# Designs tried in a protein design run: designed miniproteins, single chains, continued (2). Part 69

Each design is a single chain, and the fold is of that chain. pLDDT is the mean over its residues in the fold that is shown.

## One batch from the design tools (miniprotein)

Design m6532
Fold by ESMFold2-Fast:
Structure m6532 (fold): chain A 93 residues (1-93)
Amino acid sequence: SSIEKKIKELEERIKKNPNDAKAWTELGYLYYYLGDYDKAEEYFKKALELDPNNADAYAGLGMVYREKGDYKKADEYFEKAAELKGVDYKPVP
């Protein structure tokens, strides 16, 4: 599939340049859409090790924790992503 091909391309890119935070973030989103939330979490955390101000990786972790039912942790990650983008975030009460 096109998604499998994209994953292989990103895995090859990361093998050549393991410090490519954008590639780690994109790989996290692809695994999220495949429903592999554990791999998505791992890859978003790796992206944040490389780029601690990566708003897209924080947003991805928010999505992952929401799917896992940890709404409090999801809100914390979404708030951090919003802060880094310079926008207001208010969790739904």
Scores: mean pLDDT 86

Design m6533
Fold by ESMFold2-Fast:
Structure m6533 (fold): chain A 62 residues (1-62)
Amino acid sequence: SELEEKIQEALAKLFEAADKLSPEEREAIRARAIADGDEFSELTPEEQVKFIEDLAEEAAAM
C-alpha cells in the first residue's frame, strides 16, 4: 500500500542517516529504534511514519 511504501522510505532515510554517523552514534540511534520495535508496531501507520521521519532528522542533524 502507499502508506507501507512511505514507512519503508522513511526507514531507508533513517538508516542512511545513521550510517553516516560515528559507530557510537549509529549504535545509539539503531539500538533505540530496535528497542522501540514492539511499541512502534502499536502505533498507527501515520504515527509510525512521523516517528521514523523524526528519528531520521535527528540522526541527520548529528
Scores: mean pLDDT 73

Design m6534
Fold by ESMFold2-Fast:
Structure m6534 (fold): chain A 57 residues (1-57)
Amino acid sequence: MTDEEEKAFQEYYASMKEDEIKELEKKARQLMLEKKLSVEEVRNLLFKEAKEKLEKE
């Protein structure tokens, strides 16, 4: 499952513009700091957000 999630995340990441990538990275770091989430938890949250945006497209 992790490998499939990584692929989907990479696909979304590759389709993003540089500004969007920077915003996503900032969001990840803030979530890690504020919520004390693990890297895996942040990745899962970002993946969910990416999935919602892809579905809206």
Scores: mean pLDDT 69

Design m6535
Fold by ESMFold2-Fast:
Structure m6535 (fold): chain A 57 residues (1-57)
Amino acid sequence: MLTEEEARKRIEELLKDPNVSERDKQLAQEALKDFESGDEAARKRARAIVGYLESRK
């Protein structure tokens, strides 16, 4: 698993990747937003989303 900072960086790269579906980009945007919110529940959701996206590799 990536660190939080690496996960955020991966999300940003994924959002810029034209080969990624709009659905997955939407999930990545929500995860990035949740990490930046500082809310514990949002950060847990963001971590789950990152894990989901990484599991598809």
Scores: mean pLDDT 73

Design m6536
Fold by ESMFold2-Fast:
Structure m6536 (fold): chain A 64 residues (1-64)
Amino acid sequence: SEVKTLRIKSEFLETIAKASEAFAEIARKREENGEKVAEESRRGAELAREQSEELRRRAEELER
């Protein structure tokens, strides 16, 4: 169903966001270009979370 697909995509994007945050923390600890890599990873995580929330909202609307 479309609802199940949207929920799976939402959960996948949330997983990507968490992975990006973890990578940003590792990059921060290893220095040299770490700040730029960490910043890009944080922006990626933020975007992924926004997309995850939007897909979750659409899934909820379709269940009504």
Scores: mean pLDDT 84

Design m6537
Fold by ESMFold2-Fast:
Structure m6537 (fold): chain A 58 residues (1-58)
Amino acid sequence: SELKKKTQEIIFEESSLTMERLNLYISGKLTPEQQREIDERLAQLQAQLDALLQQIKS
């Protein structure tokens, strides 16, 4: 259950960051620096999600 809970937390953070990036973009407030930071965090979260999914399958 802890692995499933952590997986859901990662999915929620990915969704939240994606929506934040979209809102900043449509309002014309997204800086290249913010985009880079968000994209880097999303890449880290995806790597963590992939690792957790492998643990659940074992």
Scores: mean pLDDT 83

Design m6538
Fold by ESMFold2-Fast:
Structure m6538 (fold): chain A 69 residues (1-69)
Amino acid sequence: DELKKKEEEEFKEKILKKIKEEFGLSDEEIEKLVEEVKNGVAADESDLERSIAQGMIRIIEGVEEAIKK
């Protein structure tokens, strides 16, 4: 159902927006984090904010994968 996909996409966008606002990240940094997560690239151990943001993005990607099924 396209309606379900739209709701999940809106949820994903809302969470990404919150990550951007809470961590003060640019749109480019959010895109890079999503790309890093998809490619299995871990954040530097010293970058706690980036590590947390990557963790949240991984949760979003997991939800998106479950919906595609």
Scores: mean pLDDT 69

Design m6539
Fold by ESMFold2-Fast:
Structure m6539 (fold): chain A 60 residues (1-60)
Amino acid sequence: MSLEEAARALIEAARAGDVEAAERYAAGITSNGHPEEGEKAGRAAARGDAEAAIRYARRA
């Protein structure tokens, strides 16, 4: 999975309220060399903050 694919999938999952999927895609952002953005997006999704999760995915 590319960084672009992971970020787009995270944004879609977060908008749908699918926290579990958003966390998995956040791990994909981390694996593509953006650990700060991936970690912050995953933590935001875990706490139900879709807006913050989307912002961090866009920064990756």
Scores: mean pLDDT 78

Design m6540
Fold by ESMFold2-Fast:
Structure m6540 (fold): chain A 59 residues (1-59)
Amino acid sequence: SMEEEIKRAGEVMANHLRSRGRDELAERVLEATRRSIEEGLSLEEALRRMQRAAGAPLS
């Protein structure tokens, strides 16, 4: 489902950030993931919010 895809993407991003010692950014990404699911956002919108939370430039 879309919710499962969004959750998985957030977990992957958060785990990567934690492996780089960026725990605060990982928590921001997980929060953006939760909010995206609560708001019923598309995968594209959720990914943009997660990338914004991580401090990465949007593509």
Scores: mean pLDDT 82

Design m6541
Fold by ESMFold2-Fast:
Structure m6541 (fold): chain A 66 residues (1-66)
Amino acid sequence: MSEEELEERAKELEKKAEELSKSKDPVISLAGKKLLEALKKAKEIEDLEEREERLKNLEEAIKEIE
């Protein structure tokens, strides 16, 4: 996966995490905030393969939360 593709995926995940962080449910809102923090850290990873793995894990976490 290219750096551009990883950036696009991160942007999509960031939108979903932002929606979760705005939830009236404090558990879901906290999860969304944690996901946003994890996404910021993932974007700083220079190794594209490691970044891809991090984004996959975040995608799975978001799917579990809805």
Scores: mean pLDDT 79

Design m6542
Fold by ESMFold2-Fast:
Structure m6542 (fold): chain A 56 residues (1-56)
Amino acid sequence: SAREEAERLGREGVEAVRAGRYEEADRLLTKAHLLDPEIAERYAREAREIMREQEA
């Protein structure tokens, strides 16, 4: 389903951020947003928190 695919893309986006692959993360989270914006926003928030920690 679109919801399950958005969940998968969201998780992959967060993992891309942890790996420092920010361009890939943006693409993955954008795709997730097109499928389910609520799910995508949850993962985008997690990604932003990780990025803040990486800048510390």
Scores: mean pLDDT 86

Design m6543
Fold by ESMFold2-Fast:
Structure m6543 (fold): chain A 62 residues (1-62)
Amino acid sequence: SEAEKKELEEKIKEIEEKIKELDKEIAEAEARGDLRTAELLEGMKALLEGMKGWLKKLIESL
């Protein structure tokens, strides 16, 4: 349904915003030499990218 598609698109938008936030935090952690925090944030980003991809496929199937 159109409503369901809209909800999924909004979820993707939220994830994209979180990825941008993580990119900034990764850059800041790397700049201060906090490699452990940078690695953890990169892992979180990978999970969000995976969720985004899954949701995009879900929309394409609707």
Scores: mean pLDDT 87

Design m6544
Fold by ESMFold2-Fast:
Structure m6544 (fold): chain A 81 residues (1-81)
Amino acid sequence: SVADILREVVEEMRPEYERLSEADQKLFETVVALLMSSLVSGVLSEEERDARIAALYARMSPAAQAVLDRFLARLAERLAA
């Protein structure tokens, strides 16, 4: 399921995101929650999701942005398979 893929990718990224600041970790967790709301439950539109993720991304450190970029790339690859 999409939910299982999302959780698996989060677990793969865990060693990287746990090295981020507490503030960046909370921003990353919020992005994951938005993706769950859009891709799994469907309660959030793709347009609203992307807008909110962009706002969170702008608040992240460069290190957190790099982790999120890798997370989103892995997620996209898994969802395309």
Scores: mean pLDDT 87

Design m6545
Fold by ESMFold2-Fast:
Structure m6545 (fold): chain A 71 residues (1-71)
Amino acid sequence: MSKEELEREIALALLYMIEGVAISALSRIEDPEKREELARESVELIRRTGERLGVPEEVVEELVERVRRAA
Protein backbone atom coordinates (compact mmCIF):
# COMPACT_ATOMS: atom_id res chain seq x y z
CA MET A 1 0.00 0.00 0.00
CA SER A 2 1.40 3.38 -1.01
CA LYS A 3 1.56 6.39 1.35
CA GLU A 4 -1.06 8.16 -0.81
CA GLU A 5 -3.40 5.14 -0.65
CA LEU A 6 -2.96 4.92 3.14
CA GLU A 7 -3.66 8.67 3.59
CA ARG A 8 -6.81 8.34 1.43
CA GLU A 9 -8.06 5.35 3.45
CA ILE A 10 -7.43 7.22 6.73
CA ALA A 11 -9.30 10.28 5.38
CA LEU A 12 -12.29 8.13 4.32
CA ALA A 13 -12.29 6.29 7.67
CA LEU A 14 -12.33 9.62 9.54
CA LEU A 15 -15.29 10.90 7.50
CA TYR A 16 -17.20 7.62 7.98
CA MET A 17 -16.54 7.85 11.73
CA ILE A 18 -17.85 11.44 11.84
CA GLU A 19 -20.98 10.34 9.92
CA GLY A 20 -21.56 7.33 12.20
CA VAL A 21 -21.11 9.35 15.40
CA ALA A 22 -23.42 12.10 14.08
CA ILE A 23 -26.19 9.65 13.10
CA SER A 24 -25.88 7.86 16.47
CA ALA A 25 -26.09 11.18 18.36
CA LEU A 26 -29.07 12.37 16.26
CA SER A 27 -31.00 9.16 17.10
CA ARG A 28 -30.41 9.88 20.83
CA ILE A 29 -31.65 13.52 20.81
CA GLU A 30 -35.39 13.96 21.50
CA ASP A 31 -35.40 17.80 21.18
CA PRO A 32 -36.15 18.69 17.51
CA GLU A 33 -34.29 22.03 17.72
CA LYS A 34 -31.13 20.41 19.14
CA ARG A 35 -31.39 17.62 16.54
CA GLU A 36 -31.58 20.18 13.70
CA GLU A 37 -28.61 22.12 15.17
CA LEU A 38 -26.48 18.95 15.49
CA ALA A 39 -27.41 17.92 11.93
CA ARG A 40 -26.33 21.33 10.56
CA GLU A 41 -23.06 21.31 12.54
CA SER A 42 -22.32 17.71 11.48
CA VAL A 43 -22.94 18.55 7.79
CA GLU A 44 -20.57 21.55 8.04
CA LEU A 45 -17.91 19.44 9.80
CA ILE A 46 -18.15 16.66 7.16
CA ARG A 47 -17.90 19.15 4.27
CA ARG A 48 -14.94 21.06 5.77
CA THR A 49 -13.11 17.86 6.76
CA GLY A 50 -13.71 16.27 3.35
CA GLU A 51 -12.41 19.39 1.54
CA ARG A 52 -9.37 19.62 3.85
CA LEU A 53 -8.49 15.92 3.36
CA GLY A 54 -9.11 15.94 -0.42
CA VAL A 55 -12.02 13.49 -0.36
CA PRO A 56 -14.12 13.54 -3.59
CA GLU A 57 -17.15 15.87 -3.39
CA GLU A 58 -19.44 12.98 -4.47
CA VAL A 59 -18.45 10.94 -1.37
CA VAL A 60 -18.76 13.98 0.92
CA GLU A 61 -22.28 14.79 -0.35
CA GLU A 62 -23.34 11.12 0.07
CA LEU A 63 -22.32 11.27 3.75
CA VAL A 64 -24.04 14.66 4.17
CA GLU A 65 -27.26 13.19 2.73
CA ARG A 66 -27.13 10.24 5.18
CA VAL A 67 -26.80 12.66 8.13
CA ARG A 68 -29.71 14.77 6.82
CA ARG A 69 -31.90 11.65 6.46
CA ALA A 70 -31.12 10.68 10.09
CA ALA A 71 -32.32 14.09 11.36
Scores: mean pLDDT 81

Design m6546
Fold by ESMFold2-Fast:
Structure m6546 (fold): chain A 57 residues (1-57)
Amino acid sequence: MEEEELKRRIEIEKKFREKMDSLAAQGKYDEVAKLMELFNEARRRGLTPEEMEKLLE
C-alpha cells in the first residue's frame, strides 16, 4: 500500500467515522448502517479518497 495513499485514506476514514458518530448520536442508526455499507463497498471497489469524500457530501 502506497504510504501517501494510505495517509489520504486514513483522513477520509476519519471523516466517515465522524459523520457516522453524529448520525448515531441522533438515533439515526439506519442511516449509519447505510453509510457504513456505502463506505465498505467504496473501499472494496477501490474508489479514490477524493471520490469517497464526495460520498460524505
Scores: mean pLDDT 76

Design m6547
Fold by ESMFold2-Fast:
Structure m6547 (fold): chain A 86 residues (1-86)
Amino acid sequence: MKLTLTLKNLSEAEIEHYKKIAEELKKKGKKVEISEEGTTLTMTIENLDVNTAIGYVLTAIGLKLEGNKVEISFEGDTITITITKS
């Protein structure tokens, strides 16, 4: 499975935090791409197993319950999650 995670309205510290997470995932052998545009961070992770992908979806639902705007879509084997921090 492929995950495209877009995080919006991030602080500079939050952007650095997510970049560190992406580097940690790369060190664990995951195929991860990251792009930064202003306060928006987009991370693409390929070759996810179903259980790991479910974990990301559950985390996104948790962030929605905390008052963030969360959009989740499924297309084929691709999960797209967009989180806008409030």
Scores: mean pLDDT 80

Design m6548
Fold by ESMFold2-Fast:
Structure m6548 (fold): chain A 94 residues (1-94)
Amino acid sequence: ATVYLTITGLTVEEARELAERINAHPDGFASVARDGSVTAKVRLTPEQARELAAELNKRPDATASINSDGSIGAKVTATAEEARALVDRLLARV
């Protein structure tokens, strides 16, 4: 399954560093917008994707939706530290 994750709340520099981290992984892709938002695409199993969506929906600053094919669209507002921790957890699952 594919996870599409949008991260906001970062500076442009923090967003670039995060995107480079994701792009260094063979199953990750990320792009940075001018406003510092990061859109990431990561491949997970359908089960891992559902678990991630449930975890993100526990956060007051995050939303996640699951499609019937197990793909996920998610967005989160995070500090640089929180975003890095989230990305590290995503990359550990791939």
Scores: mean pLDDT 74

Design m6549
Fold by ESMFold2-Fast:
Formats: sequence, structure tokens, C-alpha cells
Structure m6549 (fold): chain A 72 residues (1-72)
Amino acid sequence: LVAEVEELVRRLEELLREAKKALEAGDTKRFLELGKEIEKIAREIARLMAQLSPADQARFLARLAEIEAAIL
């Protein structure tokens, strides 16, 4: 479960970086397509995180905040 969340978080980071590149390039169509996939992955992360210990939830929340700050 923890390893699955780690993989989804890495995928989310990749998608966010790619979405930023699409936005900077003015590729609105690709940005919207990536946005749909980002939303899907984010929902899956939230669902799986609800099953983790409070300590593991806190670690992943901190990592997600770092990713958001670095990319967005």
C-alpha cells in the first residue's frame, strides 16, 4: 500500500511538470488532457491515503505540499 502511494505520487509529480510545460508552450488542449489525468491520480492517492497510518499520511501530505510548492 505505501509503495503504491509512492508510485502514484511520483506519477503525479511527472504529470504536474508536463502540464506546466504544456501551459508554458500555450498547448491548451494538452494541458486540459493532462489535467484530467492529474485529477484521476489525485483522487486515487486520496483514497489510498485514507487507509494509511496517521504517521504515513503526514509524510505523504508533506511530500505533496513540497511538490505543489516546487511545481505550481
Scores: mean pLDDT 81

Design m6550
Fold by ESMFold2-Fast:
Structure m6550 (fold): chain A 74 residues (1-74)
Amino acid sequence: ATLRITVEMGTDHESVVEVVYEGSTRDLTVSIRAGKEKATYTATVQVPAAEAGRVKSARSLDGGEIKSVTLEVE
C-alpha cells in the first residue's frame, strides 16, 4: 500500500517533522522536511498492506509548529 502523510505547518522556517505511524504489526517513523513557507508538506512511503493503520504521534524536531496531520492509504 502507499501511505501519504501531509503535515500543515504554522511556521515559515525549515523544519523536520517526525510522524509515527501505527501499523497492524509495527510502528513506522516517517520524516518530512518542511520548507520556508507556512504550507502543507507531503511525504509518500510504501508500506505492506498489513501495516495500514493510523498516525500515533507527530512532532517537530526544530521548533516548527504542526497545525495538522492528515493520513491517506492507497
Scores: mean pLDDT 76

Design m6551
Fold by ESMFold2-Fast:
Structure m6551 (fold): chain A 83 residues (1-83)
Amino acid sequence: MERHVFVAKLEDGTYLVLEVVNEKGPERVRVESRLDEKITIEEANALAKEAYDWAKEKGGKFYGRRVSLEEAQRIVEEARAKA
């Protein structure tokens, strides 16, 4: 199972989590974490679209959500532990 996880801080103080899962892909986890850097809503929308398009092309699943800092940190730690 292949997983790509992206986490970044938004201007409203929430955190964007984008996850793509390809169950038919190799055993690989990629984590990109930008917990200390704010991205714009325009950048967030562009990244979400790219992740969605990639998932659709590969026949995978896309999950996009906004979370608290505590949940964002937990997601990053769990993903890194499974890599």
Scores: mean pLDDT 77

Design m6552
Fold by ESMFold2-Fast:
Structure m6552 (fold): chain A 71 residues (1-71)
Amino acid sequence: GAAGEEGLKAGLEGEAAGLAGDFDAAEAALKKAMEALRKAETREEVIEAIGGVLLAIGGLVEGGLRTGKPL
């Protein structure tokens, strides 16, 4: 479903941005993944959107650890 796909896409964008040290883009992507989770209507969409949120968080955490910047 669209919400799950949007969440996963946003999560992947957030992970890539966070790892690249672009925290503004990573935070924006996390917000998009969270919005997709809010719009999720099916169990499958919820699972995919949660996956996206976790990917974005992972990128922010690892990027922060590598650069010394706070989350």
Scores: mean pLDDT 79

Design m6553
Fold by ESMFold2-Fast:
Structure m6553 (fold): chain A 70 residues (1-70)
Amino acid sequence: MERVQQLRALGALATDPSEDVRIAAAEQLGPQLFDPDPEARQAAAEGMGRLLRDPSPRVRAAALRAAGEA
């Protein structure tokens, strides 16, 4: 499924060495937590879970905000 593939790619960006890239991944994954496709929601939740445990407080704050906006 196209959306799940895109979300898996975004989830991979959660491990990118760039803090800005990981913040962008959080912003893109947030709305997908409410996707009508349960597989898309699961993929988004997995990616967001990684970002919420990120060593950077800026990345964690972005993930919390993005999840709350969705």
Scores: mean pLDDT 76

Design m6554
Fold by ESMFold2-Fast:
Structure m6554 (fold): chain A 83 residues (1-83)
Amino acid sequence: SDEKIEEAFKKLDKNGDGTIDYSILLDFLYRKLKEKGENVDPSIPGLRERLRKIIKKYDKDGDGTINFEEFKELVRELGLEEF
């Protein structure tokens, strides 16, 4: 639900500014994909760069951070709505 996505966002927003840094978001996505049982070994060529490019697609402001609306779209595209 949107409430669970909001709770996850707030937990990642450690500075309380309403945005998440790319580095924090990348580590979150990698962890969530592992929890889902996806084969996301860091040794897979291009995996981290592929995730980074997906994040850039949702960074509509181009400021190097992801806001809550962008985070919801990203999580839904990747099927990571289970929290």
Scores: mean pLDDT 72

Design m6555
Fold by ESMFold2-Fast:
Structure m6555 (fold): chain A 118 residues (1-118)
Amino acid sequence: AQALHIEVRTAADATAATVDAFVTLPADRRIAAAHVTVHSATGQTVRVFLVGSGDPVEVHVRTAAPVTVTVALAGMTLSEATAEGPGTLRVEQVSKAEVAAHKAAALGDVLARLEPAA
């Protein structure tokens, strides 16, 4: 399957230090409804909501430095990266195995709270 590319540009002053943030999400339906949040120094927040199609997705956001990128699924942070100055910021998504491990750990915590040791 061909990767889906999403580009978002925010208006910036021509003299502003700019960051090109790239977020790559693997072809995995288990990360359905993952969202990418980009926070900039100007207080601008860009949110990209993804519906899992099973295809890989690359998100490109251009905005003013400093920039923090957070990738989250169901209230769980999968990856986070910050760029303090101008340049390119690349955020690689956690592996399919790590996503499965995080989901298993969350379920285990809930079960431990509902069924304390007999």
Scores: mean pLDDT 59

Design m6556
Fold by ESMFold2-Fast:
Structure m6556 (fold): chain A 62 residues (1-62)
Amino acid sequence: MSLEEFFEKYGDEIEFSFLTMKATVYKLAGDLEGAKAAYEEASKIKDPELAEIAKEEVKKLE
């Protein structure tokens, strides 16, 4: 497949993985506000299941 087709099919999953790893790094560093911001960006992902998981993680940081 082309890179464009790959990112259209898997872009949400890749973006989710990147943002959740970023949030984990912030949590380990003690930056809970940075972690929350990363999960809030992940909650805007078009995949509704991934967005819901990210919203649950934001709620855990409240």
Scores: mean pLDDT 78

Design m6557
Fold by ESMFold2-Fast:
Structure m6557 (fold): chain A 58 residues (1-58)
Amino acid sequence: MEVDTSAAGPALELLDRRFGGVTEEVLRAHLAEARALLEAEMPPEAREAALALLDLLD
């Protein structure tokens, strides 16, 4: 599945700063918090791309 991760770049940087890493394990453990942060802090385009990546981990 090809996802354009460049659109999610700013959102992934936010998650990295908040949780100390964007590994699959860390994101899976913090899915609800990650989604809430993306909805609050990110514009729709970056948010949708990052949420699609989180949905793949769910």
Scores: mean pLDDT 72

Design m6558
Fold by ESMFold2-Fast:
Structure m6558 (fold): chain A 57 residues (1-57)
Amino acid sequence: SELLKELLVRQIVYRARKMLKEGKSLEDVIEEAKKWLKEHGFEDYAEEVIKRIKELS
């Protein structure tokens, strides 16, 4: 499951990077990622996703 978690996190971070390049704020990108994770039952991945998104800025 660690490999599947890493692949999911990488996909979300990839989308976040694209949104930042399109001019979305870091706050909006983080909130959008949190909402997606909650809606799909992956709230426990939120800390790792947020950490990696913040490392993009």
Scores: mean pLDDT 84

Design m6559
Fold by ESMFold2-Fast:
Structure m6559 (fold): chain A 79 residues (1-79)
Amino acid sequence: YEALFYTGLGASYLKQGKYEEAIKWFKKAIEIDPNNAWAYTVLGEAYKKLGKFDEAKKWYEKALSINPNNERAKKLLEE
């Protein structure tokens, strides 16, 4: 499933500190699978790393709307 490839590629860029590139690939994953709660969570994390806290919050809330038990998104939203 191509969404897993794009989320993996985005996670690799995120680990490298390439947050803008990570965002591009996570957005592609969401285009393919709009119900991928993890992709929304890591997209929010990338925005948080860029200091875009309001944007990060939007994506964490979207992740929680898909999977309310997403502990990572809950914890990041509470920060």
Scores: mean pLDDT 78

Design m6560
Fold by ESMFold2-Fast:
Formats: C-alpha cells, sequence, structure tokens
Structure m6560 (fold): chain A 69 residues (1-69)
C-alpha cells in the first residue's frame, strides 16, 4: 500500500529530524499532518484527489527531511 509506505517514510523522517535537532513537538506535528493526509487519501473516492493527497504526503516528508539536513 502506497499510503502505508508513505506513512512509514514519514515516521522514519520524523525520527531522523529529531536526531538532527528538530524539536520533538515539531516532528510530532509533522507526522500528525502526514497521517491526516493518509486518512484523507484512504477516504478519497476520486483517483485524482487520492494522487494529489499522496503527492502532498511526499512533499511533507521532503520538508521534514530538509529540516533534518
Amino acid sequence: SEIVALTAAGEVAAVAAVLEGVPEEEAREAIREIRRLGDEALAAEDERKREELLEEMRRKIDELMARAA
């Protein structure tokens, strides 16, 4: 499942961000947002909307990883 894979990637990114000095609360907020997007993607009836939500999840993960670098 792409949603499961992206959620897992978000959790890994959050751990990496904390290890690089991002505050735990900010990392926790980021993963909450990624999980919210995943839930919306699961509920989406429209394939286009689902693709947009998955892309938003990837963007959030990239943002979190950029803060870790």
Scores: mean pLDDT 83

Design m6561
Fold by ESMFold2-Fast:
Structure m6561 (fold): chain A 110 residues (1-110)
Amino acid sequence: SRVERNARAAEESATDPERGREAALRAGEYGEKGDAKGAAEAAARAAEAGKGTGEGAAGAASGAASAADAGGGVEAGMAAGSVATSAAVSSTVGGGEEAARSARKAAEGV
């Protein structure tokens, strides 16, 4: 329920809604498994799905991070949250493409 709600938020934010939703659902699954790296990579994929706009990339990544958190894995939620924060910060200076790039680099660091 919470995972699906956050996946819908990612879908609504993404410029590619289907990929944003799928990435957020995967983030939730990684949260359930406690897979921090998987959750971070899923949040970065959500940012990529939203990269047509800064708000899209940041919003999609945030939805995926919330889905990971809802999955119940503390480390996974924190890792995905860090990726979403990187997307949000970069979106204010470089738009969606820079937000997606920053999210990808943050996920690689997990």
Scores: mean pLDDT 84

Design m6562
Fold by ESMFold2-Fast:
Structure m6562 (fold): chain A 64 residues (1-64)
Amino acid sequence: MEDFLKGREALKAGNYEEAVKYFEKTIEKYPDNYFAWLGLARAYEKLGDTEKAEEYRKKANELF
């Protein structure tokens, strides 16, 4: 849970690589956390990695 909150804070602050690290840690413990997968997608989109952003967005949609 702590890692998820830190991921969101990093994303809000524009620290996109840090956000990726925290959301990855969240998914290791909670692989069905829809919002963590969306957080990864958004972070990669901001980093310019549109391919990974779309991949993680599709993964999030599979969880619903």
Scores: mean pLDDT 83

Design m6563
Fold by ESMFold2-Fast:
Structure m6563 (fold): chain A 68 residues (1-68)
Amino acid sequence: NLAIAHNNLGNLLHSQGRLDEAVAEYKRAIELKPNFAEAHNNLGNALLAQGRDAEAIPELKRAVELRA
């Protein structure tokens, strides 16, 4: 699954502190699978790590909606 591969690459990049690249990979995972709760949650957390709280909030809300 290509969406899972992009999410996994995002996780690896995040663990290396490569936050801009991690954000791009999570966004690609969501583009391929819009209901991918894990990718929305991971994107939100990466945005929080960058201090981009306003952009993180809608992603984290979407993750909660998809898991409820």
Scores: mean pLDDT 90

Design m6564
Fold by ESMFold2-Fast:
Structure m6564 (fold): chain A 88 residues (1-88)
Amino acid sequence: MLEAPSAEDLALAKEIMKILEDKSLSNEEKLAQVEALVAQIRSPLALLALEIYAASLLAVEEDEEEKELLSRALDIISARLAALEAAA
């Protein structure tokens, strides 16, 4: 079974969610921040929750640029999850 997320992992996940929804940031700035924060997450459960969250945003998004952002964010999250699973 996957270990429960730490308080740090939960804080990182919440920050990533805020960044993805922040309309004041460029898509380039969002992706750079998401990549940096995702790299710090150690919990596969936190990454799975973020993947589900980002996928749900993508499913209802109508803006093409925002769809591209969410797809790239999903790729970053999925790559990190795969790396943690490979290291286990």
Scores: mean pLDDT 81

Design m6565
Fold by ESMFold2-Fast:
Structure m6565 (fold): chain A 99 residues (1-99)
Amino acid sequence: KVTVKAGPDAEAPVGGTAEIPVEMTGSKIRAVVLAKAPPGEVTEDVEARPGGGTNVGSTKATALLRAESPEDSGEYNVLAVAEDGTLAAGDPVKVTVVP
């Protein structure tokens, strides 16, 4: 039984990086995928580090989204893969890219 929470919503300037916290209940995060809604392309941007992200035994990760243009603003679907291979979907997160 695996549940994923993503968010809160994130904001970044053009040329910056939006940080989206991701937390898993019932297992530990192995990977995170971000997909813009409606789906145009699938990206996988994950920052994992001890104490704040995915490491051995961690239930938390930070997904990083590179803000290249204001058009990168929108809702992103968050999919997380647990250490046991279970795929879980979190609620969509809104990313606002500021010029």
Scores: mean pLDDT 67

Design m6566
Fold by ESMFold2-Fast:
Structure m6566 (fold): chain A 63 residues (1-63)
Amino acid sequence: LVGQLAVATKDVPELPPGFLALKKGERVEVLEEVDEHWVRVRSLETGREGYVGKSALEVVGPA
């Protein structure tokens, strides 16, 4: 998953601390796999980084 481009499959609310809010269809680059459920990503639309659940993302190719 690291270095891949992914798309949010649903709206993700901002949860403190360190979580990233995403809009459905928002594109992100996967920076780190934290564990089996969580990744650290950077939004390509806003440039913000944070943690997102893997279940909210679909990998679409290289970033």
Scores: mean pLDDT 76

Design m6567
Fold by ESMFold2-Fast:
Structure m6567 (fold): chain A 78 residues (1-78)
Amino acid sequence: MIKQGVQLFEQKKYEEAIKAFEEALKKEEDSMLYRLLGEALFKLGKYEEAAEYYEKAIELDPEDEASKRLLEEVKKKL
């Protein structure tokens, strides 16, 4: 399921990628899925929503340096 969302993201189909990641979250709550949702929202210019998902990713995995860096980047857009 994550692979489908990642492929959609790589194709720049960000809205479809978000739907795929949201479906994956219904089955398993995962820090990586929250980060991927944030990244797709960031690509769509939805910076406030992207920040919320990066924060959720960090709450689940405080050692996720990628989500921490992405949160710093999105804060520069707010």
Scores: mean pLDDT 83

Design m6568
Fold by ESMFold2-Fast:
Structure m6568 (fold): chain A 95 residues (1-95)
Amino acid sequence: SLERAEELLKKGDELVKKANEALEKGDYEEAAKHLREAGRAYAEALELLGLDEEAEAVRELFEEAAEAVLKGDLRKAAAYLTAAQLLRIGALLDL
């Protein structure tokens, strides 16, 4: 369902915002939790659109970003998040 996919993309965006707010407060555990939840929401949206390979890649990149945050490697986390968002945007533009 396109409507369900759009809802999940919005949920992912809200979770990324919550992760960034947690990072600003130095709450890396809360930030990592929200990043994992965001990755799952985006992956489910992409799967609903038939983009299964891109869904798995986005989920894995958000998981790696969450692990980097927990290790305090914010530069590495930012790189994974940038890669995940570019992949998601590119996949959706090709539809």
Scores: mean pLDDT 89

Design m6569
Fold by ESMFold2-Fast:
Structure m6569 (fold): chain A 98 residues (1-98)
Amino acid sequence: EEELEKIIKEAEEKLTPEARKYADDLVSFLRDRSPVSYAAAAILLAGIDLEFGKETAKNVLILVAYRLREEDPEAAEWAIRQLKELGVDEKTIELIKK
């Protein structure tokens, strides 16, 4: 539990206020679970990576997966797949899924 809280805190601390707003938008899109909303989430994530870089995209996805893990595991799995594609280690992913 302490390890997960540390990961979440570090992700939040590394994000600008602007980048943190993208986590809210991604959560909203993924909770809708429509094909259009998943496409919007993918476009937004690509835009974050392009504008702010890979580390910002990773930290946004960590917050998104953490927020959705208990309420909507299916939506959380989308974010977890994107984290794996961005090269986040299995230990971090397992902590978020728990």
Scores: mean pLDDT 78

